# Designed miniproteins, single chains, continued (3): the designs that were tried, part 29

Each design is a single chain, and the fold is of that chain. pLDDT is the mean over its residues in the fold that is shown.

## One batch from the design tools (miniprotein)

Design m8982
Fold by ESMFold2-Fast:
Structure m8982 (fold): chain A 87 residues (1-87)
Amino acid sequence: SMEEEVKKLLEEAEKLIEELRKLIADPSVPASQKTIAGAMIHELEELKEELKEALKKKDEKRIKQLKETFYHVKEQIEKFIAEVKAQ
């Protein structure tokens, strides 16, 4: 269902936020990268709120668009996390 799809996207977003928060808590990570991680957390929080609003409005087209946006953002964040860990 639309509700189950949005719930899954919200759970995936929360997992990424948790991974980024672990980078921010890591004393070996440079301050500049912590700032980028913080900005990425804010972007994911905004996407979560937009997904919740789209679900509330039963806007299936908007949910599909936000899902595509989320997976593009996820790819960028996962590449960033891999780069930070490779240092």
Scores: mean pLDDT 90

Design m8983
Fold by ESMFold2-Fast:
Structure m8983 (fold): chain A 93 residues (1-93)
Amino acid sequence: SEKLKELLERLKELIEKLKEALENGVSDEEFNKLIGEADRLFKEAYELLPEEVRPILEELLQKLKAAGTDKKAQLEALLEAAEKLIEVVEKEL
């Protein structure tokens, strides 16, 4: 419960950062930091809720492959995955 509440708070913060990056643009350094933060949080979600999180991460991987080097498409895919992960985490609280 406590770990899920902390994960929920960090996912909400990530969503705000991703929305800001999509609206105003982002530097290469800031983009790499967002990718790293998302990867860490998504792995934590998978460790806590592996069965419910797995299909979200599989869909994300397919979308990232389709995006290639398109940063906007990559950010949009990460935002969608983060929003779906919040729904999963909130359901388990």
Scores: mean pLDDT 88

Design m8984
Fold by ESMFold2-Fast:
Structure m8984 (fold): chain A 77 residues (1-77)
Amino acid sequence: MKKAKITADLSGVPEEYVDEVAELLAGLVRLLGEAGYDEVEVTLRGASPEMARRVEEAMRAAAEEAGVKLTVRTEGV
C-alpha cells in the first residue's frame, strides 16, 4: 500500500488563519488520494487544541471524499 507521512509545524500560526491552513492541508490530502496514496499520516506540531481540532475535521472530510485512510497525530501545544 502507498503511504504518505506529513509533518506540519503550525507553531506561531495565528488562529485567524485556521480556516486557510485547514483548507490547504485538506487539499493536500485530496491530492495524495488522487495520486494513488491509500494512507496518509499527518503529524501536527505546535498547534493550539482549537486549531488542531478544526484542521483535523477538514482533513477527515477530505480523506472520506478521496477514499484515503487518514491518521492524525498532535505533538507540542
Scores: mean pLDDT 82

Design m8985
Fold by ESMFold2-Fast:
Structure m8985 (fold): chain A 58 residues (1-58)
Amino acid sequence: MAKVTKTEPDGQVKETEIPKEEAEEIIEEAKKRGAKIEKDGDVVTITLPDGTTYEFEY
């Protein structure tokens, strides 16, 4: 399971847990959309062009 924290540009935060495989699919889709991907140990942060961020913690 991976913990996912979504933060919207307006500051709205939503937290959930998903399977690691689903998290990997979301990350790959974001890469195709030109998102910024940063890795720090077990944490992967995705920043979309609109300012929305997703933080995946494994």
Scores: mean pLDDT 80

Design m8986
Fold by ESMFold2-Fast:
Structure m8986 (fold): chain A 69 residues (1-69)
Amino acid sequence: SLEEEIKEVQRRIQELKERIAELRKQYDSALAQGDLDTAETLAREIARISQELKRLEEKLRELQKQLEA
């Protein structure tokens, strides 16, 4: 159902937000230790997940509009 698809997208959005928060903590730790190679790798992963998150948030908005129509 549309409601089940919305719940699944919301669950995935929450998982990605939690993952970004964890990676940001690791990024800050790497910078504090002067580990620039690890920080760069983490920054790239954060950027990748952030792009996926934006796509899912747009999909969620579209699904919510369909429920209201």
Scores: mean pLDDT 88

Design m8987
Fold by ESMFold2-Fast:
Structure m8987 (fold): chain A 119 residues (1-119)
Amino acid sequence: MTPEQQEILARLDKVEAKIDELTKDNPELREKIRSLVAEIKRLVENDAPLDEIFAVAEKLIETVLESDLPPEKQKEIIRLIFGTVAAIVDAKMTPEERDAALRRLGELAGEYLKKIDEK
């Protein structure tokens, strides 16, 4: 495992702990999120393609958006997820490809946050 992969896994552990705190009042949602975070960790450990990691991250975001969590908590969790995905992109892409991918991720994050505000 590379130092970059170890850093990403440490970030995922921190994100999981924060999401657990934000979802204390919804045990079923916590279990679903934990399962999806565990899948992302497995994909990172196995050096899976970015498209597979993004697919699981998207499912995680959709799970949060479909939840009964207050909008403020939904936004906080989504920001944590996008921050983690950005770190994975930074670790796996060349500097030239990374800048374009991170810019697109920022736009996508903005779109999801706006969707919560319109709900």
Scores: mean pLDDT 77

Design m8988
Fold by ESMFold2-Fast:
Structure m8988 (fold): chain A 52 residues (1-52)
Amino acid sequence: SNAEKVREEALKRGYPGTVARMYGEMVEILQKQGYNIETLDELLELQKQGLV
């Protein structure tokens, strides 16, 4: 899933496991709300915009 991909990307970038898991859960929630999140960078951009 995209959530698993984002979680793995966060781990590869050196984020703690708890933060990587949180990002994966955020992707699942946002996809249920109609957002198309495919990468960690897309999630971080939404966070920067104050949308999450």
Scores: mean pLDDT 83

Design m8989
Fold by ESMFold2-Fast:
Structure m8989 (fold): chain A 92 residues (1-92)
Amino acid sequence: MSKLERIKKLADELANATTPDEIVAKTLEMLRLIQELVDEGRYEEALEATKYGIDKVAEALKNATDFDVQLAKGVALIALATSRVVLENLLK
């Protein structure tokens, strides 16, 4: 499985996660894989993965009912949105 495919799967898993611990763990793994793509000079793939993650997490937030779960997904969205800004600046 490619790093891009793994990040997309993690985004899908995070969107469907129901515990804060699982959401945090999957967010950190996604960010690590995105950083690995950046370190490899694969900025376009890192940006694609980050945008996919943002869209999936944002959609999942519309259906969140538990405060702790919603907060964890919200933090994940902020982290991914920050990564997007950095990547877009690197690509210019």
Scores: mean pLDDT 85

Design m8990
Fold by ESMFold2-Fast:
Structure m8990 (fold): chain A 80 residues (1-80)
Amino acid sequence: MEAREAFVEKLKKLGVPEEKAEKFDFEDFLELVKKLMEEKNLSPEDLGTNEEELDFLLELAFRGLLGTPEEEIRKELEKR
């Protein structure tokens, strides 16, 4: 499965209609994930060893993509 396909399927599972899910920019999502990793000083290897941490970061990135303010996402990241 390509990353873009997995991204669209995840949005659909979160209740986003397929038409709207296709309009979200996968690159914006990847940029949010990278930013969250940098805020927590995590490497890709660290994420590979902790599925709960990866899932948490992915959910925060989806929340950001769906319109949650960046400052709010960053504060949630700090609480973990």
Scores: mean pLDDT 68

Design m8991
Fold by ESMFold2-Fast:
Structure m8991 (fold): chain A 93 residues (1-93)
Amino acid sequence: MKGQELIEKGRELIEIGQEVIEQAQQYILLFNNRTWPKTNRPQEYVDFNKRVISLGLLDKPIESVEDAQNVIKKAEELLIKPGKKLIEEGKKL
């Protein structure tokens, strides 16, 4: 694989991971403010959970702070860390 292709794939994974982490952090804020994501912005909640499940970050919809924290942890492990590794490997080529 060409180094530039690895760097581009790594950047894409990091971007997806960052977007997911930012949205999960917003859900933690909503839960802490006693606001339910599923009632506050129903379509955004549905679309985000669909994405999270399709990425393998959670096997169910986010219903708690703990669920959102688990999504953040899995996004770091499955998207951010692999993305950074691909960029590092691409730079060595």
Scores: mean pLDDT 83

Design m8992
Fold by ESMFold2-Fast:
Structure m8992 (fold): chain A 100 residues (1-100)
Amino acid sequence: MPSAYERALAAFEELRALLEARRDEMSPEQQARMDAVLAELGALLEANRDNELLNVVIYYFLSSLIEALRAGRLSLAELVDALEAMLATLKAMAQWLAAR
């Protein structure tokens, strides 16, 4: 089976592809926020490759967002807001785990 990091990375790349396919549905401000949050999330994943717990958490959060977006339960604006909120929480978790 793939590692926790490989699963998180695959979910991240799937989410990125879904958002890029729907880029024209976003305002320029929303596109800039999306680009920023995806860049920061990508950097967080790369910096925490060996953090199995964090990567499991990232995988489940991203998979839930992908499922909600595909099912039409979440708008692109709501998704960007959710990603920003999740990124703040994940950064706090990564800092806490790095102190161990």
Scores: mean pLDDT 84

Design m8993
Fold by ESMFold2-Fast:
Structure m8993 (fold): chain A 60 residues (1-60)
Amino acid sequence: SMEELRKRLQQLLEESNELSRTLYSKVKAGTISDEEKAELVKQILELNRQISALLAEARA
């Protein structure tokens, strides 16, 4: 249903936003390693991929 799809999208968007804020804060503070930065970027990209896939399914 559209309501179930909306709830999944909201959860993924919230997770992506939280990770993005964490990444920004740590980069700004100079407290992040290159390895941790790569891990956070990978997680954000994966969440964005899942969001794009759900949006594509909604159009089918």
Scores: mean pLDDT 85

Design m8994
Fold by ESMFold2-Fast:
Structure m8994 (fold): chain A 82 residues (1-82)
Amino acid sequence: PAPLSPEEQAALDAAIAAATALYLDHFGAERVEVEVEVLSDDRVRVTIRATVGDQVLVTTLTLRLEDGRFVVEAVEQRRLPA
């Protein structure tokens, strides 16, 4: 698929930064890893892996671009041993 526009990428980067700060500051995560996959011109998958104590929280967000904004289409969360 085509890459995101600079404006779309900036909005996505801002959302990822906010989520990363939340995991670090509020959940006491010691490591946060983010993976971004462009699925189509209007859809992006973001996978956030946050290490909290002896567990890894894996959050998968499917985001859709609507009217220049990313909206959450689907959320999946799992806990794995670290």
Scores: mean pLDDT 74

Design m8995
Fold by ESMFold2-Fast:
Structure m8995 (fold): chain A 91 residues (1-91)
Amino acid sequence: MEEAVELFTEGLRLAMEAVARAEFADAPPEVQEEVLRRAREQAEEYGEKARTLSPEELAELARRMAELAAANPAVPEEAVELFRRAAELAE
């Protein structure tokens, strides 16, 4: 379970950072740095919340996140793969 949570959290970090970079690409550097910091903090917070989920709940959430990430061209394939692996390990 711990390994599944770690993979899920890393997937969130990569996905949220990628979305923030794409959304704020034209923003001043100070704004880009702040949104990336917030993305990392939010990913860590959601990762901690994932620890309170049952294995079945985490597997379902990770599968859903993999589908959402795959549909977003800003999100790297590595993040999608991390969510898929987290779902498999949580089962």
Scores: mean pLDDT 85

Design m8996
Fold by ESMFold2-Fast:
Structure m8996 (fold): chain A 74 residues (1-74)
Amino acid sequence: MLTKEEILKQIEELKKDPKYKELGEKLLKLLEEEKIEPEEVVAIAEYLAKGLPLEEAVKRAREVVEANRKAAAA
């Protein structure tokens, strides 16, 4: 699983492309505000690649990460 440091580096690379700068800034703000966890960022990016809006991508990513944590705790 990607570390917070690796995810931050991926967001910084994303911000270098003008097309994705705004998306990268939004993801950084969500991480800084603790509204999403580092583990959720990868799933959010995958859902965004599928064409989901940011709010739906965040919701779906949170559900996936929560399910994975429950499986790991069992």
Scores: mean pLDDT 72

Design m8997
Fold by ESMFold2-Fast:
Structure m8997 (fold): chain A 78 residues (1-78)
Amino acid sequence: MSIEEKIEEKLKEIDEIYKKILETKDKKEMEKLFQKMVEIFQEAVELARKNNDWELLKEIVAKAQSYGKEILEKLESL
């Protein structure tokens, strides 16, 4: 698998976890899923950085900021 394909698979996993976070009403489950999502984002960022893919790195960071903000706001409302 190419590095780009590995990053795409990680982004797909992130999207699935994000969907589960939005669907859950359990704060403890949300915190566990959020931690897992953060770990996968860190792996994706590291892969993009090592591959010198500046545009993909920007996309990953923007998605992380957007998803993180929405999840934290939801956690505060629980």
Scores: mean pLDDT 83

Design m8998
Fold by ESMFold2-Fast:
Structure m8998 (fold): chain A 64 residues (1-64)
Amino acid sequence: LFRLTDEHGNEIVTSENLLRGLLLDGGLSEAQVDAALAAARATGKPVTVTLPANGKRYTIEVVP
């Protein structure tokens, strides 16, 4: 599972498939999504992404 947090501190916890869909709909490429998810898994730290479609910033982290 992943936690997606917006710039205002609103959180959702979701599956990889749903998170991937949300990020792609937000204008990230498959390669950018793959890199962000891989970084979150490898580091265990929050990874920040900015969605091109709306300019919104989100933080992605793995939920134990």
Scores: mean pLDDT 82

Design m8999
Fold by ESMFold2-Fast:
Structure m8999 (fold): chain A 85 residues (1-85)
Amino acid sequence: DKLAEGAVQRAITSLENVAEEVPEAKELAEKTVEELRKYLEEKKYKEGIEVGIRGFEELAKVAPESAKESLKAGVEELRKILEES
């Protein structure tokens, strides 16, 4: 599924940006990226989206308020794609 594959790739990019910009979230973001890359390589895109949602939700717990809005938007986008997949 091209839509689900693109969603996992976008989640990886967003998490890499969070790891760079939010030091408090760096380790969790990097760990989630590593996990998502494995799902992408295995073509388990739906499972990758589910992992991405969990990762963004966990990051939102430790992120500053400005980053929380971006992470929430990411969760909503991933959930919508998961429903369409």
Scores: mean pLDDT 80

Design m9000
Fold by ESMFold2-Fast:
Structure m9000 (fold): chain A 68 residues (1-68)
Amino acid sequence: MSDEEKYELFKKYDKNRDGVISFEEVRKVLKEALGIEPSREEIEKYDKNRDGKLSFEEFLAMVDEYEK
C-alpha cells in the first residue's frame, strides 16, 4: 500500500479533523486495509505522545510494520 493510500484512509476516519485518529478508528482502518484487528495494547505501542490517539506519522509506522 502506498503512503498516499494510507493518507486517504487516515483522512476518512479523521472526522474531527484534528490530525489524529482514535484507537477505535485505527482498528477500523487496519481491518479495512489489511484485514487485521489489533488489540488496544498493540495500538498503544505506537502512541508515542500518549494522547490516546495516533497521529498520521504514528499510524504510518503501525501500518508499515503490519503490512510486512
Scores: mean pLDDT 75

Design m9001
Fold by ESMFold2-Fast:
Structure m9001 (fold): chain A 96 residues (1-96)
Amino acid sequence: SGAENVARARALWASLSEEEREAARREVEEEMVEEVMKLKGLKSREEAEEELKKILEEFKEELMTREKLSEEEAEKILEDGLEKAVLARILRRALE
């Protein structure tokens, strides 16, 4: 089940050093930037980072407008999404 996979990923995360946890977070952030570069045809990492920030802000505004969420609720959804992406990456590496 999804809950069992999340529990395994969290157990793996808890077993990692602080340096390994920071490395996993950076890898997820770098992959997001690289994906933006590829999808938008950008040659500059700085431009991709700015575009990613804009995409996340537009997504936050969409959550507030369409789902009628508060700014705090929209920010929590983005934070929870980033955490799930990090946990999914750790689980994927452990299963490969």
Scores: mean pLDDT 74

Design m9002
Fold by ESMFold2-Fast:
Structure m9002 (fold): chain A 97 residues (1-97)
Amino acid sequence: MTPEEDEEAAKKLFEEAEKLIKENPEEVKKLAEEIKKRLEELGLLEEYKKKLEEIEEKYKELVEEVKKKTKASVEEIISAILIVQHKRHQEILAELE
């Protein structure tokens, strides 16, 4: 995959996450809180925070754009991305059945 194809895929993913945050903010917030609680119980909260910082640095422009449009936190943006990815995976599995 070319770097340009990877960047386009990331941009589309963040656009879908933005739409989800706008349409279902409560679902996104609930998942973000559930992820945080689970990671805290597993002692992985600090590792997760570092990973979020790395993602924010790598995709700074895309993260900043979603934050400006939605006022969502990085944790909420990542939760929305996970929901979008999960839905895409379920759609692929449904098409194969």
Scores: mean pLDDT 77

Design m9003
Fold by ESMFold2-Fast:
Structure m9003 (fold): chain A 119 residues (1-119)
Amino acid sequence: MVDPERQAKLSEVSLGLLDEIEKIEDSRERLAALLALLTAAFRERDYATFAALEAALSARFPDLVTPVDVDVPLEPDPEIVARVNALVASLEPVDSVDWALVGRLEDEFVARFREAVPE
């Protein structure tokens, strides 16, 4: 079960990262950042942000993201859902993923979560 105080801090980090991702003008780089946030959120147990990203990205890019059954109570954050849906909808068609950028940004995002929520 997710601790509500911890989830609130994770949601603040995710909203900040979504603000940074929105500033990325290139759709390929923006997609890489969204994929990085998807994996970072899952690793740091921000399941609300993970669920929002998985739903939006699997609908738009089913070959890149397939839905997984996560048996965790999810507290939807309507602001995160709205921001994720807007960012995914803004993406131009992307023919390749920059997996090196995804890995680098995933490590940065994991560090940002751990700085805000050390345990």
Scores: mean pLDDT 79

Design m9004
Fold by ESMFold2-Fast:
Structure m9004 (fold): chain A 110 residues (1-110)
Amino acid sequence: SKYIEELEKLKKKIEELLEEIKKKFPEVYEAMKESAEKLLELIDKLIEGKYVPLSELAEAWGELLQAIEDQLPKLSKEEQEELLKLFDELSSLLGQVVDTIKKMEEEKKK
């Protein structure tokens, strides 16, 4: 499926971005690691053709958001701005995952 190939590409981009966060902000990465691994696990289930409710993706994303928010006060203003930029990129990639899921469900109805 072209959508499975798209999910695989999005997963690789997410993994690369998480590696960048790990290199630049190792303490932030440790705080968000469990939620990040859960998001990747959910994407793997989608690639395998397993059902994943959007609510489960939203929960894992919310936990990751909370971990980042809890770490922000420990960072300088410059570090906060850099981390938030990386986070905006991660949010955009997750939005593309959700859009791909919606397209897959629409195609099943045809």
Scores: mean pLDDT 85

Design m9005
Fold by ESMFold2-Fast:
Order: C-alpha cells, then sequence, then structure tokens
Structure m9005 (fold): chain A 80 residues (1-80)
C-alpha cells in the first residue's frame, strides 16, 4: 500500500514541522508539554484512521493537514 506509506510519511513530516512551530511560539514549559501531547494524539488518530481505511489514505491525510493548520492557528492566537 504505497498510498498508505506515503500518507504516513507526510503526516509525520507535518507533525515534525508543527512541533518546531509550537516550540518557538509557546514559552511556558507546561503549556508546551500539553500542546505536544495533543499533537501526538491527533497524529496517532490520523495514522490509525488511514490504516483502517487505506482506500481513503489521501482524503484522510488532507483532512489531517486541515486540522493541523487549525491547531497551529489556535496556538498562534493564544500566544499573541
Amino acid sequence: SEMVEKAKKEIEKEVEEAKAFIKEVIKDPEELKKEIETLETLKERAIKAIEAHPEKAEELKEEFKKKLKEFKEKIAKKAA
């Protein structure tokens, strides 16, 4: 399932970039830990969904990217 492996790699890359972003934006260590934990949970759920529905891997990947963008925007607004 090349589509599944590609989708997982893209999700992992997007999560890595999001972790870098929130580490720069969030100055409080406890809040940073909580937001990283939330991000890891979102990642785990997205990967499980793709594994459960390989035929929808591309669709689920794009949905995850949208949720991740919303998550980053919410973090940026809280930090402002």
Scores: mean pLDDT 85

Design m9006
Fold by ESMFold2-Fast:
Structure m9006 (fold): chain A 91 residues (1-91)
Amino acid sequence: MELTPEQQKIIEDLYDRLLAAKAAGRTSVEDLKAVVVEVFKEHKETILSLSDIEQLQIVFFAVSAVKGLNPDLTVEEIKEIIDAIREVLKE
């Protein structure tokens, strides 16, 4: 399934910021959660304009990217990141 230009832009911004965090040694769950929350806040209006499936794709990419940068993340820590994303989108 092809990503929309809007999804692609959000994913690229998220990836760039996560790579910058890794380069700075910031790969803790709290550091990665902060990066994800910041990206979702900045792109909130665009994300909320997307379909439920398209929103889920962005969330899945975010979870996959942070797990890739910190493979030791537990299911509970991943849920914490998802819950933080959900709170941003509810506001």
Scores: mean pLDDT 82

Design m9007
Fold by ESMFold2-Fast:
Structure m9007 (fold): chain A 100 residues (1-100)
Amino acid sequence: GSEIQKVLEALQKAQDKLKSKFKEILSTLSEENQKKAEEAFLKIDGYLMAAALGGKSLEEMEKRAKEILKSVLSDEDVEKFEPVVKEYIRIFMEEYKKLS
């Protein structure tokens, strides 16, 4: 079906809306931690696609995204991303629901 296309479109729209906020936070990190954060967000994107198709709640998505970030970043750096990650997941799910 078209479900994979809908999920990809919803992620792209969420990324486009928040790219400036992500870049701003990334610029406050060391170069090493910027790379770790970028790799963590690739894992988060893959998880969010599967989670949306699996009918996971926003709360479950936020919790897992935070766990992925905490696996590679300090608690201080994770706190910097927490508001934008919540907004990212919310926008992603709103856009996905519009396509469903």
Scores: mean pLDDT 88

Design m9008
Fold by ESMFold2-Fast:
Structure m9008 (fold): chain A 55 residues (1-55)
Amino acid sequence: MSLDELLAEAAARLEEALAAGDWAGVRQIVDDLSATLQARFGLDPNAGGGMKVPP
């Protein structure tokens, strides 16, 4: 999955969660995106590690 596709999908889900007023969903989407970016793009493992992240 390309970065552009990943961001587009995350943006669409964020808009839906925001429209529904689902702040927990917003946070989960952001956290999931961050974890995916960390695993895929080699972000600092110490900074975002510790959450359940599928590669």
Scores: mean pLDDT 71

Design m9009
Fold by ESMFold2-Fast:
Structure m9009 (fold): chain A 76 residues (1-76)
Amino acid sequence: KLDELLRALDEAAAAGDVEAAQRYAVQLARESGLSDKDAKELGRLIKKILEGKATEDDIKRAEELEAKLISGYKAK
């Protein structure tokens, strides 16, 4: 379920498992109704954020995609 994917993403991020966090973010986005393009973009942004390489624009873009994901997850 989406709740389990969100928990898995949070646990991977807390553990510093960037690769797992990216995979869970992409899957969560797809399951929440984001396009494949938006889901892959969110995954790349999460990776950059966790690696400490994200710009302010990257963080803002991730927040916009997260808002879409939350809206889709709530159905909305």
Scores: mean pLDDT 79

Design m9010
Fold by ESMFold2-Fast:
Structure m9010 (fold): chain A 98 residues (1-98)
Amino acid sequence: NAAFPRLSPELREKIIETLKYAKEKFPENKEDFDLLIRAVETGLRDVGVLAAAVVITLSKNEKAREIARLVQRALGAPTDEEAEKYIEELKKKIDELA
């Protein structure tokens, strides 16, 4: 599938909705999640991976860093099936951290 380096619209939507859910659960991390959402909205995998790396490295909040690590794994996944596994792990991690 010629979706690389572009994120599929379906995966893009799933990641964005999951990050909006994270933002509702952790409003103190709003700026970090808004950065990730904006990057994922570009549909460019590399842009999303870079934004996640910024959150992982520079965020003062461990919850935001853990969420960003799973976002980075989803965006960097070699297949859509692997990406969906990381999105499900991301949803579970948000609920665990809530």
Scores: mean pLDDT 82

Design m9011
Fold by ESMFold2-Fast:
Parts: C-alpha cells; structure tokens; sequence
Structure m9011 (fold): chain A 85 residues (1-85)
C-alpha cells in the first residue's frame, strides 16, 4: 500500500496513542475478546511491513512493542511466538 504524508502523520499520532492505549485497554474486558485478537493479528502484519521500510522501522518497532504487551496480558502464546520470529 502507498503511504501519503498524511498517512505518515496519522501513523505517528496513532502509535503514540496506541502505546498508552494498549496499557489502558489491558484492564478492559475488550482485551480478551475475539475481536481484539483479530485486530492484533492484523496489526502484526502491518508492523512487519513497517519494519521492512528503513524510514518507518521506528513505527514498526513501537507497534511490535505494543503487540507484545497486549499478547502477554491475553496469554496469546501463538502471537508471542510470531513476534519473536
């Protein structure tokens, strides 16, 4: 997918919010839902794509960190193993 300048700015804002938000949402029942698990899988795919771009690597690393924290809380061992690849 092609990233515009607006998409880059939105991604930076989203990452900063997701870092705080993931820790807050961990205490919410939503963190244990199937919907949350599906979102985490999609986010993992996006993080891997971001890591392939040297200019966006910092965004991918931040997203992976958030995903790892949420996966640890949910006890999603499969997601944790995917994150260590």
Amino acid sequence: MELTEEDLKKLKELLERELERAEREIEAELARSEVTREILRKALEQAKKLLEDPKLRFLGEALLHVLRLVAELLGDEELLEELEK
Scores: mean pLDDT 69

Design m9012
Fold by ESMFold2-Fast:
Structure m9012 (fold): chain A 103 residues (1-103)
Amino acid sequence: SKYEEEALELVREIARLTGAEDKAEEFVEALREVLEELRKRSPDPELALGLFTMFLYGAVLDARGGQDTPLVRAARAGDVEAFREELRRMGEAALGVVKAMGA
């Protein structure tokens, strides 16, 4: 998926912008887990991936603008588990939107 490739690049960008490049591969692994769940659980996987990627783009803009939102805060702290949990919340939000649109 084009969105999966873009999501991977956005997570690496978040790591770079927050000074957490040493944790970039661990953040990417957490991302891969969430992308896999979106593909398995969504009635429309491409829409779910697109929405999730849009949320990640928002996090990149937050990091560039100096906003300390939850994903940016976790990345800046080098907290892989907090980063994973926030990615999961964003994934659940994307799934919720897709399911609501299909109702």
Scores: mean pLDDT 88

Design m9013
Fold by ESMFold2-Fast:
Structure m9013 (fold): chain A 96 residues (1-96)
Amino acid sequence: AQEVEMQRKSALEQREQEWAVNERTAMGIEGYMSWLAKYKKEKGGNVEERRDYLARMEAQQQKYAQLLRQRGSREEMEAVREQAVNLEQKFQTLMA
C-alpha cells in the first residue's frame, strides 16, 4: 500500500512538472505553478485533489491545442484560459 502510494505521488509530481514547463506556458496561464506551490505548502500534498486538478488542467490544455490546430478564434482560446483560471480560483476557495 505505502509503496504504491509513493509511486503514485512520484508519477504525479513528474506529470505536474512536465505540464508546468510545457503546457502551462503554451496556454499563457501564469498562476498555475504559483498555485501548485502554495497548495503543496498549505495542504502537504493531498495526492487525490492534485490529480483531479491536474486532470482538469490537462483537459483544458488539450482543448486549447485542438483550437490551435483548427485555427480557432481568439475568443474561444480566451474562454479556455478563463476556465483554467476559474478552476484555480475554485480550488483556492475550497482550501479556505
Scores: mean pLDDT 62

Design m9014
Fold by ESMFold2-Fast:
Structure m9014 (fold): chain A 60 residues (1-60)
Amino acid sequence: MTEEEFEYKLKHAIEQLKKLSKEEQEKAVKTIKKDVENDDSLTEEQKERFFKELDKLLEE
């Protein structure tokens, strides 16, 4: 996946998650992490950045 496509998808996912309750965020993050880990179109660096942003969201 290109960096532009990745950044767009990451931003969109985080914005959607921010609209959810904390409990819904925790459930959604668990599902998204599994989807991201199994997404062969993402580089390892992109997967790590996605996980970092998801963890940051849950720590807010």
Scores: mean pLDDT 80

Design m9015
Fold by ESMFold2-Fast:
Structure m9015 (fold): chain A 84 residues (1-84)
Amino acid sequence: MAKTDLSFLDDPEELEKLLRSKDPSDAMYGIAGAVKRVTKTSVSMREMQEVMVELGLTEAGAITSEEAREKFREAVRKVEEEKE
């Protein structure tokens, strides 16, 4: 069901565009949106990889940039630890 109040992240294409962007700000918004779409709680890297597959960020290849993927991993880990 609907989750967040982020209207621009509600659109899957917008989320994908943000995640594939080389801009750190855009990448961060994309990562945050991915986290919110899969789960509304602090999640492990494993659970985040599930959403990355759904969004085509890992296996499907929406994001091929190592930089974007690395930032996603760090953001996920921080979100998980912060929620603690």
Scores: mean pLDDT 51

